# Designed miniproteins, single chains, continued (4): the designs that were tried, part 56

Each design is a single chain, and the fold is of that chain. pLDDT is the mean over its residues in the fold that is shown.

## One batch from the design tools (miniprotein)

Design m13925
Fold by ESMFold2-Fast:
Structure m13925 (fold): chain A 82 residues (1-82)
Amino acid sequence: MTEEQRREAEATMLSLSDWSEEEVARRAREAGFSEEEVEEIVYHQRVMRAVIDLSGGASEEEVREKYGEKVTEEALKIVERS
């Protein structure tokens, strides 16, 4: 496995984790990700949590209130394709 492949795998695992956004950000920084990469990882984690909430029956309005408009729109696209 290349360093790039390892980092992609770590980012994916962090995005799918049930840890808090703060813990994910901290662990990503400790793993050597840049601040831009940390923001992207946390954003993807938020999107995946919104996907889980929507799939579990949460309303779009509830998800928008909890995660914001942009995250909700991205999560809806994933749910529609799943």
Scores: mean pLDDT 79

Design m13926
Fold by ESMFold2-Fast:
Structure m13926 (fold): chain A 85 residues (1-85)
Amino acid sequence: DKELLEELKKVLEEAAEKYLKGASEEEIYEFLKKALEELMKKYKVSAETVLSKALIALSSLDVPEEVRKKLEELVARAVSDLEKE
């Protein structure tokens, strides 16, 4: 869905900005977990779907590779944790 991808891009861009401003990994993780949970609820999509779309959104972002790799790791962790709930 186009709307879900656009919202995921905004969430990931905000997470990247937090990382570049020196936010802790834990702070970024909590931000991503909450945002992804809200998007799953809003769009009524599974954890698998939101992870897939988030990875596509990450690949389209103009962010440093270091930031992208860290966000990919944190997104995967957040989605895995949400899947258990």
Scores: mean pLDDT 84

Design m13927
Fold by ESMFold2-Fast:
Parts: sequence; structure tokens; C-alpha cells
Structure m13927 (fold): chain A 90 residues (1-90)
Amino acid sequence: MEAVEEKVEKLLEEFKKKLEEKDIDGAISTAVYLLSYMESQKVPPAVMKRYFEEIKKMVEEAKKTLDEESQRKLELAIKSLEAALEKRLG
């Protein structure tokens, strides 16, 4: 059995790789799957928020090398995911 934390770390690595490859759609899909996976495994909200902060840091680093359209698309997706997470925390 793969530990939940191990699978989450692998998904974070995949997300970072997609950002480095400038596969914005793939990165967004990976982030959505990662948050859905954590929710399905009943990961505590505080832990989910910690991993989401790591995602946001990866996004800010990637934005330095992305064009404006890709940056906007990624920002909108991340804001939507953050809003969904905040509703689950409250």
C-alpha cells in the first residue's frame, strides 16, 4: 500500500514537472486531481492547506518563465481551487 503522503508528494512532483514543461492544462488537471485525492482520503484541512501553499509557491516560480496568457489561466485556476478549499475549511 502506498502511503497517502507518498502519493501526494508524487503528485506535487508531477505538477512541478508539468509547469516546467509549460503544460499548463496538464498542471491544472494534476492540481485538481491532487486536491480531490486528498479530500477523498480525508486528509485534515490544515494538511491540505499546507500542500496547497506549496502548489502556490510552485506557481509563483513558474510564472517567471510563462507568457501572460498562461500566467492568467494558471492564476484563475489556482484562485478557483483556493476558493473551493476555503469553503471546505469553513
Scores: mean pLDDT 81

Design m13928
Fold by ESMFold2-Fast:
Structure m13928 (fold): chain A 67 residues (1-67)
Amino acid sequence: MYEVEWSEEDVADLPERVSVEEAVALLLKRGLPSREKALEIVNSFDFDGDGTISLAELRYILRELSP
């Protein structure tokens, strides 16, 4: 499994709706091995295909990928 290490400071300045690109960039910064894998994960939470996910969904992803 892919693991990332994160803190509340990583998301504190993010808006309630986070772009897919911003979420992908954060996952790569925090230890995900590839942009392709980060994009796959984030896109799986973009249920309406608008190119954004909620901050709550981003927190969920980070928690699921934590050790």
Scores: mean pLDDT 74

Design m13929
Fold by ESMFold2-Fast:
Structure m13929 (fold): chain A 104 residues (1-104)
Amino acid sequence: SSTERIIEHLKKATEETIEVIKKSNFPKELQERAIERLTALLEKTIELLRKEEDPMKQVQLVMRFLGDLNGLYLAAKTNNVEEMELTIRVMEETIRDIEEELRK
């Protein structure tokens, strides 16, 4: 399905971002928190994508995920601790929003 092709793309982008985080100079604790929250965000995004029947809402969900993912990527590449902490907080908010939609 088109949805499963999108999911495979998100998984690949996530793996690439995790590798960048692991190669960063951040403290191990910060790397582990970023990876854990990103993995949770991916899981919840996939769950909601599989339930969503509106292609435009699927696109919006994918764009939100990729925005958060890009935030982590850029923070890791620039060794910006404050941006990494901010992006983790934003991802936690995205996860809560997705969980609320999944309860409907």
Scores: mean pLDDT 90

Design m13930
Fold by ESMFold2-Fast:
Structure m13930 (fold): chain A 80 residues (1-80)
Amino acid sequence: SMENIEEQAKLAVEDLKKNGVSGKELAEAVEKMLENIEETANDESLSDALSVLAKSLLNASEVNEEVTKELLEKIKELAS
């Protein structure tokens, strides 16, 4: 469900904030979340799921901003 995906994204971001992570670790975590979204969301809900993930990343001001911007661009490509 969308709520489950949002909660997973929030928890992952919070864990990354607490432990401090490299851009590589953040990219791997986001790629795993994208795979889960692709597997669980149909074509109609994919855009909504990607929007929730993007919002969670934007709220992660304490993680690497440059990597976050690159990941947001990748999400936009998948949504188009």
Scores: mean pLDDT 60

Design m13931
Fold by ESMFold2-Fast:
Structure m13931 (fold): chain A 115 residues (1-115)
Amino acid sequence: MLTVTMSGGGTFAEGSTVTLTATITPALGEGDKVVWLLETKEGAHLVSVDGKPAEGVSARYKSSSEGSTATLTITNVQVEDTGIYLAGVYGPGFPGAGGAGAALGMEGAEVTVIP
């Protein structure tokens, strides 16, 4: 089982850049995928899968992963971007042909955007 720890959350002014970092212990395995989710009062929203933005997600959201680190960068943040950002690590079956699996590890960071 992987341990995921988060940094970079907090309160940000609208228009700022937010960088969230997930540290994955011991590291990403072969075929493992990092999934970023946003939980708001309106519900859970998929942000990115394996460095690729989910359908309908703004180009302001960029994600990458390398070894034991995954990052989500949000440029020009909006008040609507406020919520809890989750980094989940999934095995090779998600979102591949094998379908969704349980997260191998997951952690969240709160982001609040003020006008």
Scores: mean pLDDT 78

Design m13932
Fold by ESMFold2-Fast:
Structure m13932 (fold): chain A 74 residues (1-74)
Amino acid sequence: SLEEEIEEFERRLAEAETAEEVAEINREMAKKFLSPESYETLAALVDANADDLLTLRGLGQLLIRSMRERAEEE
């Protein structure tokens, strides 16, 4: 289910310790849950912040929140 997939990504983000790991998780979430246009925008933001672990974690949490809000509306 969408909820179980979101929970798994949230867990993976919490366990990731490097910017590289968080960046890959963010790209995977974006590719899976976003449109191709939104994916390209987010991938560019991830690449621009590739060495900033805190910013990448923040982007990941925003993706999680957005997907949870969508799941709650349906």
Scores: mean pLDDT 81

Design m13933
Fold by ESMFold2-Fast:
Order: structure tokens, then C-alpha cells, then sequence
Structure m13933 (fold): chain A 116 residues (1-116)
């Protein structure tokens, strides 16, 4: 179980890094790029907390956090796709990623509370 959760966390890390990379390639505004960088940073902190839950033997709690982080990544990937297609402005993208960052921060806090 623990090995599977660590593997899932690594896949989520790779997806978060790809999101930032793609945002930097397609975004025209610095604010949109910064929002993507801040989202990745917060998401990686939440992933680290989920891995600490795995280390502590709180596997069910870790799985729940990882599932919710995967949902945030899916929303971020959809936003990047919309930005690439011109269906979303850089300003709308920045606002969406700020929202996703706040949700990642909430997940980090929940994970830290589970650790004590």
C-alpha cells in the first residue's frame, strides 16, 4: 500500500511540473506564469505532507489527500488546455490558478492536522 501511494504522489508531482512548464510556454503575461509557479509550489508542499502521512502509517488519510490533489491537478490541466486553445485569457487563467493554490493550501493544512 505505502509503495503505491508514494508512486501516485510521484506521478502527481510530474503532472504539476508539466503544468508549470506548459503554462510558461503558452502564457503571455508574467502574472499568469507566476500564478502557475505558486500553484506548483503549494501543491508540492501538500504532496510532501501526504508523503509524511504515508511515513506515519496514516495510509487512508494519505490516499484521501492524494485523491483531492489529483482533482486539483485535473482542473489545472483543463485550465492550461483552455488557455492553449484561446478559450481562457491569461487574466482568467491567473485567477483560476490563484483559486487552485488556495485549495491546495487548505489541503496542506488538513494533512498537517492529521499529523498532529
Amino acid sequence: MAERLRYEAELLRERAEEIEKRAKEIAKDEEAIEAAEEFREELLEALEAALELVEAGKLEEAEEVLERLAELIEEAERAVAKLEKGEMSDEEFAEKFRELRERAEELLEEAEEELE
Scores: mean pLDDT 87

Design m13934
Fold by ESMFold2-Fast:
Structure m13934 (fold): chain A 90 residues (1-90)
Amino acid sequence: TRLERFFRTRYGLTVDPEALYAALKARDTDGDGRITAAQLRAALESLGQRPTDAQVAALMADADFDGDGRADYVRFLETLAAGLGETFEP
């Protein structure tokens, strides 16, 4: 998909966006649609990735819309898919 290509090009990560959403949702213990850098790293590792601290930081910077150190992963994935002309079903 265009989302898969974007993740590879922007972050150097080979991930399925729907699988990433599911992994992030499973680690969103507060159910608020927001995750920490540690939760993001764990989600990526569960999908067979070996993310560097720099890759996690880059994703967090792009998804931390409020600047509070937590990524709004639902908003991030929906906005990214829409920008690429795709629909994302979280």
Scores: mean pLDDT 78

Design m13935
Fold by ESMFold2-Fast:
Structure m13935 (fold): chain A 97 residues (1-97)
Amino acid sequence: MKEEYLEKAKEAVRANKPDEAIEYLKQAGFELIKEEEVAPGMKVYVFKNKEDGKEYALVETPDGTVMLGEIEVVDGERVLRVTAFSAENEEAWRAAD
């Protein structure tokens, strides 16, 4: 893994630039292995590093939040450990419910 490109991917996520984050993850040696829309507007991109087998997920939510994290196995479950995310959108549209 090229750590410099992984750090650039994290900065792109914090800047709410998912397309740039995807390109930096590829430059860091990650391969996109899965792309899925798990709910309307919620997209999950799973990346695997070819050298060490580490998996990361990039998640886009309907409110415009972008998250990047490592996939870890805890008690047999795959858990996303968020390492970078864009600015948290206020739940203004949810407060109306």
Scores: mean pLDDT 74

Design m13936
Fold by ESMFold2-Fast:
Order: structure tokens, then sequence, then C-alpha cells
Structure m13936 (fold): chain A 71 residues (1-71)
């Protein structure tokens, strides 16, 4: 059914977003532990937020297109 196909797409979306979060968050923690001052910490936080937002947007657009193909 269409509902089953949408559910599969949602699961793939959730799995991909979770993987991206885990990978970026681990990198974020490693970079923070090496930061020497507050300016470096702010730069690391901003990079994490920007990259996570960008990747989630890309994943969202990808899976929205897959849902539209089912209609």
Amino acid sequence: SIEEKIAEIKKKFDDEVWKVFRDLYQKYLEELSKAKNEEEKKAIEQRFMDEFRRKVTEISEKYLKEIEKIK
C-alpha cells in the first residue's frame, strides 16, 4: 500500500538523520575537547549547527521527492 511505502521512507529518513547526528556530534565533542579559547569553541559550535542544518535539509528534500513519486 501507499501507507506502507511512506512508512518505509519515514524509517529511512529517521535512520539517516540519526546517523548524521551521531557522526557530527562525536566530531563536535572531539573538536570541543581540543579548543584553546572561547572564540574557537564558538566557531566549532557554529560549524556543527550549520553542517547539521544543511545535511538535515538535504535529507528532507531527498525523502520528500521520494514521497511525491509514490503519488
Scores: mean pLDDT 85

Design m13937
Fold by ESMFold2-Fast:
Structure m13937 (fold): chain A 92 residues (1-92)
Amino acid sequence: SFLPRPPVEETLPDDLAQANGALSRLLVASFSGAPSTLVLGKTSDKKLQEELLRLLEEHGIEVKIGGPMSPEQTRELIETVRSIVSLLERHR
């Protein structure tokens, strides 16, 4: 791409379908070399939070902590990110 890509910042929606859309946009932008930031909730499950943060940082996404998030939402986000990453890597 010969056009510079603007930085992308997304706040994670409470609705799972909208959250999946925001994650997909961020990961596509990050894979294209655009600076990408996600505002997401903090979960009480420290292991799940550390896994999610590591996964996002590994793929070039900066994380800002916002409101609370359930462990169930955190697991679904981890699974969604891994699925999107696998798809993007397979089609590179």
Scores: mean pLDDT 71

Design m13938
Fold by ESMFold2-Fast:
Structure m13938 (fold): chain A 80 residues (1-80)
Amino acid sequence: MDEKLAALRAALAAGDAARAKALLLSLSEEEVVAITRRLLADPSTDVVFLEQVAAEIGAKHVLELITEHAVEELKRIVLK
């Protein structure tokens, strides 16, 4: 798991869409959910690029988690 997370994080940081797509497609459904949650918890993650990659491969679980994260970030701004 952690090795796959590190590889995906590196691909996203490098802007390597082909590598990021290949890595996401190699993951199980459970691994996709777990890795996406860890990426979204990391403020250095390019969420816009992750969303583009996920949309291109139809990764519904990734897109759902990005939407949930965006809603929680908006709540933090409003609740302050």
Scores: mean pLDDT 78

Design m13939
Fold by ESMFold2-Fast:
Structure m13939 (fold): chain A 82 residues (1-82)
Amino acid sequence: SKEELKKKVEEQAEKFIKELEELAKKGTPVEKLRFIAGAEIGVLEIHVAVEYLVTGDEEFKAELEKIIEETRKKVEEIIEKA
């Protein structure tokens, strides 16, 4: 279902943010944090694009894109503090 998929995307984003915070606390270089963040966000963006190709649901795509945008903002905050 769309609701289940949205929940999975939210859970994946939350896990990613927690992992990135842990890596930053362990002293992982900023360049590596940016690379990891870029790769993980890229995977989320591909997932959203594939779902849109299957469903054609522009409103649902917008909801998932908001999750990605919020995730991107949190990534920037973590990297700036690292």
Scores: mean pLDDT 81

Design m13940
Fold by ESMFold2-Fast:
Structure m13940 (fold): chain A 60 residues (1-60)
Amino acid sequence: ATLTAIVAQVQMADGTTVYVAVVRDAAGNVVHISAPKPTEAEAIAYARSLGAEVVAVVRP
């Protein structure tokens, strides 16, 4: 099955900005959510390490 991912910029409760990868399967179910990553590149790398295609980066 083909995995897709979005990378979201998230403001944390402590005021830091982090990036989270949300990975979905071919049916649209969320199968993985990354731990918060300090950079967009690390969140993208996480998604790709799972075989996911990064289809969007979402910023506020």
Scores: mean pLDDT 80

Design m13941
Fold by ESMFold2-Fast:
Structure m13941 (fold): chain A 110 residues (1-110)
Amino acid sequence: ELEKKANEELDKAIDLARQAVSTLEELYKEDPRAEPALNLVREGLSYLEQAKKASIPERLELLSRAADLFTRAADLMENLGEKAQKAVDLLRQAIDEIGKAIEYFEELLK
């Protein structure tokens, strides 16, 4: 059941990150300053997708890297003002779901 809960939180994080990419792609059409944040979110999403296929130790490393990239992307978007707020909110939710997934995967290693 812990593995099921961990995978459910990881799947939620992937869905939220995909929504953030779509939101940032729309923002990028209006504001090219969004490109660095979009690139970081795409890289973090790639790590989440890799984590789904990885062993638990490698998965924990990939999840931590994704959370760091999403935090950096959210920080960059706070400097872009209100237009970026939806993407910031989606990334903060994704970071929270990654944290929950990490907690469950760490429990599986005990």
Scores: mean pLDDT 88

Design m13942
Fold by ESMFold2-Fast:
Structure m13942 (fold): chain A 100 residues (1-100)
Amino acid sequence: SGEEKVRHKILVALAKYEPELAYRLYEALKKGDEEEIREVVEELAELGLLLAVTPVEAVPPGTPIEEAKELAVRYLMENREEVLEELEKALKEAGLEIPK
C-alpha cells in the first residue's frame, strides 16, 4: 500500500540518520526485550518517527503521544518478526550491515 511505502522510506531514513537507534531497535526486537523496546519507542516519539515502525491501524493519526507510545510498544512486541524483516530491508537499503 501507499502507507507501507511511506513507512519504509521513513524507516530507511531512521537507519541512515540514526543508525545507533535503528540497531538498538533491531537487537531489542531480536531479544524480545520489552524494556529496551520501550526506551527506543520513547526516542522515536521524541524524533516524531513512531510511524516508521507502526501502521496507522495500530497507532491512528491524532492519538495522544503517551497513548501512542504504549500502542507502539504493544504493536512491536506482538509483531517482532515482521518489524525485524522490514528493519533488515531498511538497514540494507541504508548501506548498513545486518548484525549476526
Scores: mean pLDDT 84

Design m13943
Fold by ESMFold2-Fast:
Structure m13943 (fold): chain A 100 residues (1-100)
Amino acid sequence: SSMRDLLLQSFADLKAQVQAELAKPQPDTQQAAQYLVQMAGIAGNMITLKLASKEELEKILQEGIALAQQVLAAATDEGTKQLVQQTLADLQALLDQVQS
């Protein structure tokens, strides 16, 4: 597989894991937040390495932002809320960069 295919697959897998946590009656929001941090890192790497189109990056970042908002709403502890708020800000900054 190409680096592009590996990063896209890794992003899709992490997205599925966040969605699986959010579907639980008692989601592990700390674990979901860690997956979101990894998703932001993958998106950032794809931008830096020029491995995806503007349209693909916009879609990926919008999906990450939507999931980060859902995890933030579900989080109860201060540490997880702070981590997700930072990750949401990072994803939004990457989206603004891609759209400029």
Scores: mean pLDDT 92

Design m13944
Fold by ESMFold2-Fast:
Structure m13944 (fold): chain A 74 residues (1-74)
Amino acid sequence: SAKERAIAALELMAELLEEAGEHELAQTVRKVIEEVRKSEDERGAITYARVALAELRRHHPELAAELEARTPPL
C-alpha cells in the first residue's frame, strides 16, 4: 500500500540519518513514522515521505540516492 511504501522509505531514511550522525533528524523521522502508523491518511503519509525525500536530497544528496536505490518508488 501507499502507507507501507511511505513507512518503509521513512524507516530507511531514519537509519541512514542515524548512520550519518544526524541523530536528532533520525529521531524526528521516527516520531513521524509513529504518527503515520496511527493515521488512516494514506495520501498524507505518501506526500510527507515525498517531501522528506526532497529535503533529504537537498541537504544529503548521497543519502537520498541510497534511499531511492533501496526503497520502492513513492
Scores: mean pLDDT 80

Design m13945
Fold by ESMFold2-Fast:
Formats: structure tokens, sequence, C-alpha cells
Structure m13945 (fold): chain A 60 residues (1-60)
């Protein structure tokens, strides 16, 4: 479910440095797993830091 997926993503980001590469890799993974649509993937790829990424993820 989406809640378990969000918890998994939050755990993946815990203790790692946020980067555009990591952001885009996670967004692409979620899209390829059919958990998000293309518009939602684009929204995640437009975030600039970990806190913003997680906040956007919570709206999906």
Amino acid sequence: NKQQLKEFVEAMLNGVTYSNGLRDSIARFLFEQQQINLEQKDALENTTNKEEFLAVLDTL
C-alpha cells in the first residue's frame, strides 16, 4: 500500500545525503512500480531537499 511505500522511501533516505540523482532514482522506481503517475514523478523530481521530497511524497 502507499503508506508502506512511503515508510520504505523514508527509511531509504534516512542517513543518506540527498542528491538529484538519488531523488530521480527513487521517483523513477516508484513510477516503474506503478505506485505514482508521471505527473507525481515530475513533482518529486522538482524537489530540492529531503524534507521537501518527503512532504511531496506525503501528498501522493
Scores: mean pLDDT 80

Design m13946
Fold by ESMFold2-Fast:
Structure m13946 (fold): chain A 62 residues (1-62)
Amino acid sequence: MEEAKEAYESLVKQLKDTFGIKEEEFTAENIEKLYQEANPDVPLGDEFKEFLKKFEEIKKKA
């Protein structure tokens, strides 16, 4: 559980620094949109969708 929270916090920091995303704007939908804009020729895989789903669960528990 602690490892998942640390990974989440690290990713939030990277996204805030790189894309200027505020913590309240950090949602699975926003991450998916940014991924599609950065990788228009590479569709989101099921593994990435599951990863985003876990982020929402961690965020709700935090």
Scores: mean pLDDT 63

Design m13947
Fold by ESMFold2-Fast:
Structure m13947 (fold): chain A 83 residues (1-83)
Amino acid sequence: LEERIRRLLAEALERAGLSPEVAEAVARGQVLALLGRDEEAERLFLSVRDALEAAEEGILAATEDPEVQELFREAVELYEEWR
């Protein structure tokens, strides 16, 4: 289920305007954080920080998009069922 959650998060982030490479890094970092591997997650987030800061307004706007909200909801639901 880790791979499915990662895929859904990456898809949501790409729809938010992140490049596939940055979306993949953020999605992987988020999955690591959900697994309690916070140090590894932080290193991934720091590696793409400049791209995330540049995309911040777009990401915030995308969280108001029902399609993006649905992808995040599905990822959270899978995590809750997995935990």
Scores: mean pLDDT 72

Design m13948
Fold by ESMFold2-Fast:
Structure m13948 (fold): chain A 81 residues (1-81)
Amino acid sequence: MDEELLNTVKAQADAMVKDPSKAAQSLLAAQQAFDNGEKTSPISDKTRQQMGQILQDAGNKLGNDKLQQAMAQMAEEERKA
């Protein structure tokens, strides 16, 4: 269950790497998958941290700072929403 969430996040990470301008939307889609999973099954903060590492690893592979920028923007939007 949490593994499926991580797989979804990995797919979104690949998509955002291809189109950095849509990175925030990809991150939001990953968050929605987490939110739905949390309602169905308890998701630990540990799994959420692994999601962050997956996204960071994707950014490192490509050397793209836009990934980190999108993550920061998404987190800020999440707080305001």
Scores: mean pLDDT 66

Design m13949
Fold by ESMFold2-Fast:
Parts: structure tokens; sequence; C-alpha cells
Structure m13949 (fold): chain A 98 residues (1-98)
């Protein structure tokens, strides 16, 4: 849907700008409508793109925002999955920085 595209794009933008507060606000509002996963996918996609480009610092920053935002997800299994995905990206990015 158009709303899903908007949430994905805006969450990715906030994470790209390093605006943790805005990213968390977008995730919180999206979750109220059952679309919190879409916000998570936006932030995690950015983290994965930075990792693929060798930008460890920005990958870690985006993945940390994703980890905090994932804690806002109401579904326990989805929350755990997205936290684990974010933590894996942080670990991979740290290995590139070493």
Amino acid sequence: SMKEIEIFSESMRAAHEGDEERALEIAKEAEKEGLGEVAMEGILTLAALYLALGDAERAIRAARIARKAAELLKDEEKRKEFIERAERLIEEARRLAE
C-alpha cells in the first residue's frame, strides 16, 4: 500500500539522518496501525546497504536505531526476530571495522 511505502521511506530517511528520536516516533505510530514491521524493514534495509558499502560506522548507527525501534513491536516473536537481525548487523559491521 502507499502507506507502507511511506512508512518504509520515512523510517529509512530518519535512520539515514541519524535522527533516532524521529525514527522511534515513526516506528511507534506505524505499530499503532499494525505496520511496525514496515518501519523496521526500512531501517534494517539501510543498515544492510551501509554494510554492503563497507560503511561500518553508519551501518552500526542504523542497526542500533533498528534495535531500539524493534522493542516497540507488540508481537513478542517479531520483536525478538528484529532485535536479533539488528544485533547480527551490528556484529558484522564491527568485524569490518576491526
Scores: mean pLDDT 89

Design m13950
Fold by ESMFold2-Fast:
Structure m13950 (fold): chain A 86 residues (1-86)
Amino acid sequence: ATKIKLSERLKKLMEEVGETEEEVTIPEFMSALLKYVEKKKLFDPEDPGKIDISDTLLGEIAGEDVLTLGELIEKLLAEVKKNGEE
């Protein structure tokens, strides 16, 4: 499987959910992000498709306060891909 290399900020975030590898597969990355969202209770109870990341490291990385989990994953994977191509 293709592995992605995590930035220092993403590694720090992943360590909070017990993932310590510098390179992870996309499914592992998605699983760890979901665990982080669940651990911090970031799901909007009125709209369970959305997460509020405004006061988290994810909000600083994504540059948005509220988005869907899918949108967050796409933004983070796009950032990782861009950094890996340069």
Scores: mean pLDDT 73

Design m13951
Fold by ESMFold2-Fast:
Structure m13951 (fold): chain A 91 residues (1-91)
Amino acid sequence: MITMTADNATGTVTGTATAEEDEEAIVVYLKNLTTGAYAPASLVTKPGDVATATVQVSSAAEYQAVKVSVNKTTGETRTEEGAPVTATAPP
């Protein structure tokens, strides 16, 4: 599951995802859909650990969290995209 939060008061966008028991590693990153840029990724390697990616917004933009996971049995890579959120810069 991917959770996204936009805080327009601070201009912060946060995306989080939890590693599931059948996942050996997950990476979470934020994509700026307006510019196509990617925020720094967060990597976790243990089931139950939470990966968090955070971006400071300098101008109004739409962001999407992306989770990439690796299945520990098959080695298959799976990509999940969160619902996009619109964030604005603080004043």
Scores: mean pLDDT 77

Design m13952
Fold by ESMFold2-Fast:
Structure m13952 (fold): chain A 60 residues (1-60)
Amino acid sequence: MEERIDELIAEFAPELTPEEVQAVRDYARTLLKEGASLELVEEQLRAIVDTFRRRRAAEA
């Protein structure tokens, strides 16, 4: 995985469960393998993390 993607995932890791971290990592790898730009991958990862944050806020 690109170093920038690893840094982005590491930034969000404390806010995510281990399963969510793995899912995000696998999704990023799939997008990169299919030729998606780093920009698109970052956008998709941020959208997923935002979804997890909304779910967590609803539980709080």
Scores: mean pLDDT 74

Design m13953
Fold by ESMFold2-Fast:
Structure m13953 (fold): chain A 77 residues (1-77)
Amino acid sequence: SEFDALVQQTLALLQEYNKLVQAKIAANRPGDLTPEERAQIDALKAQHRQLLAQLASVPQERLDALAAAREAELAAA
């Protein structure tokens, strides 16, 4: 469904963000992001905001289910 596709796209974007963070940690570079890293994160944030705008048209029950799934994912991490 379109809703499931939006959820999968959102999770994929979060995974890309985490990949950038993990790469920075592995390089042992604490502190500020490089201009290239900032641009990549800003692009991911823009895509996430666009997906959230589409989700605003979704029934409340589906939004509640998404919130519960995200809470479970965070609890498992």
Scores: mean pLDDT 67

Design m13954
Fold by ESMFold2-Fast:
Structure m13954 (fold): chain A 82 residues (1-82)
Amino acid sequence: SDSRLQEVLAKYLAESPLVNVSKLSKDKVGRFGLPRLIREIMSGELRTREEAIARLEELLAKAKDKLTIEATRGLIEALSTL
């Protein structure tokens, strides 16, 4: 169900480094990939846990910034408990 994915993301955003990622300037959003994925989940464009985890794992493989790596790992872990 879509609602569980959005609930887990909302809770994680309130309690984790993802809050900093979501506050990135619009001019630099694309280089991290994570703010776009967050938007897609919250808007309902990305609907399944399995698809969200796959996209996060692709971002993690390419991530070089510590904040993005930590935020992405934490979100994968949170979504894996659904």
Scores: mean pLDDT 65

Design m13955
Fold by ESMFold2-Fast:
Structure m13955 (fold): chain A 73 residues (1-73)
Amino acid sequence: GPYEEAAKGTKFTPEQVKEIAEKFGIPLEVLPQVLGAIDKYLEGKIKLEDLTSVPGVGKELAEKIYKFAKELL
């Protein structure tokens, strides 16, 4: 399903991906971009500001998504 596809190549399970998408209202079409940005941010490869490049994700939402994702890992 769409959450299994979005979880591919990330540190998250499909269930964790669903929780992130539903909690923050992230559309399935941008979900892989959001997850990839979170994964790279947690690895220190990109800045938190790079999450705000995703359509519909402002700084406050990016910070909340990051914090929630970190708690799932």
Scores: mean pLDDT 73

Design m13956
Fold by ESMFold2-Fast:
Structure m13956 (fold): chain A 107 residues (1-107)
Amino acid sequence: MDELARAVLELEASVSMLTMAVNLALKEGKITEEDVKLVERAAEKIREAAERLERLAGEDEALRRALEEVKRAAEEVVEAVKRGDLEALREAMRRLGAAVSEVARLV
């Protein structure tokens, strides 16, 4: 139980850092090279946390599906910032938030 709870907290912390970086970029109406680097780093931490949670999920198919969606949404955020697509970035962040909330609901 402690390992699972810690892994969820690490996932949520990584998502909070990503959300802060994205909100700053959206506020400015432009994506800088620094924003891309920060988002890539945060997305990597999200992927690592999701992979740790997958190992702890065992046979929980619902949790595994939610974690797959977290990883997919994080990848979409990275692609959106690389393209400078602010609308795609907003949508990817909305999907990431929903997937993370689902993970938290299932643990």
Scores: mean pLDDT 84

Design m13957
Fold by ESMFold2-Fast:
Structure m13957 (fold): chain A 68 residues (1-68)
Amino acid sequence: MKLPSPKEMIDRVVELENDPRVPEEEKEKVKKIAGEWVEALLAGDREKAAEYGAKFAELYEKIKKKLE
């Protein structure tokens, strides 16, 4: 699976937050992972940023499949 770029991650967070079908709990999980990703980037931890990017991609895929 292709890891999301920073732009794709931001766009997907915004998409999920603006979708009223997404449960509030799932939105909080998305924001938590995105926050960890931002903190890793600010710290210059590229490996940790890649790890949280992968976790975000998996969560996004699961949420989107539930909406289908």
Scores: mean pLDDT 76

Design m13958
Fold by ESMFold2-Fast:
Structure m13958 (fold): chain A 72 residues (1-72)
Amino acid sequence: PVLPVYRLIVELEGERHELLAANAAVAADTAYTEEVVGEGRASDPEAAATDAEYNERLGALGAEAYAQAKAA
């Protein structure tokens, strides 16, 4: 249900934009998750708690990918 972080990188088809694409993909993934999860699950505290942890892990994975690209 969450956007693939690396999809935008593939669509740009350019090494010159990999760093920017990774960061943009993370932002898009976070926005999509907030839209889908926030709208549907705010009234369910157990589901909301699980979604918050899931979102945090997704953000961490995206940040790691961005950091790796930036460090290289």
Scores: mean pLDDT 52

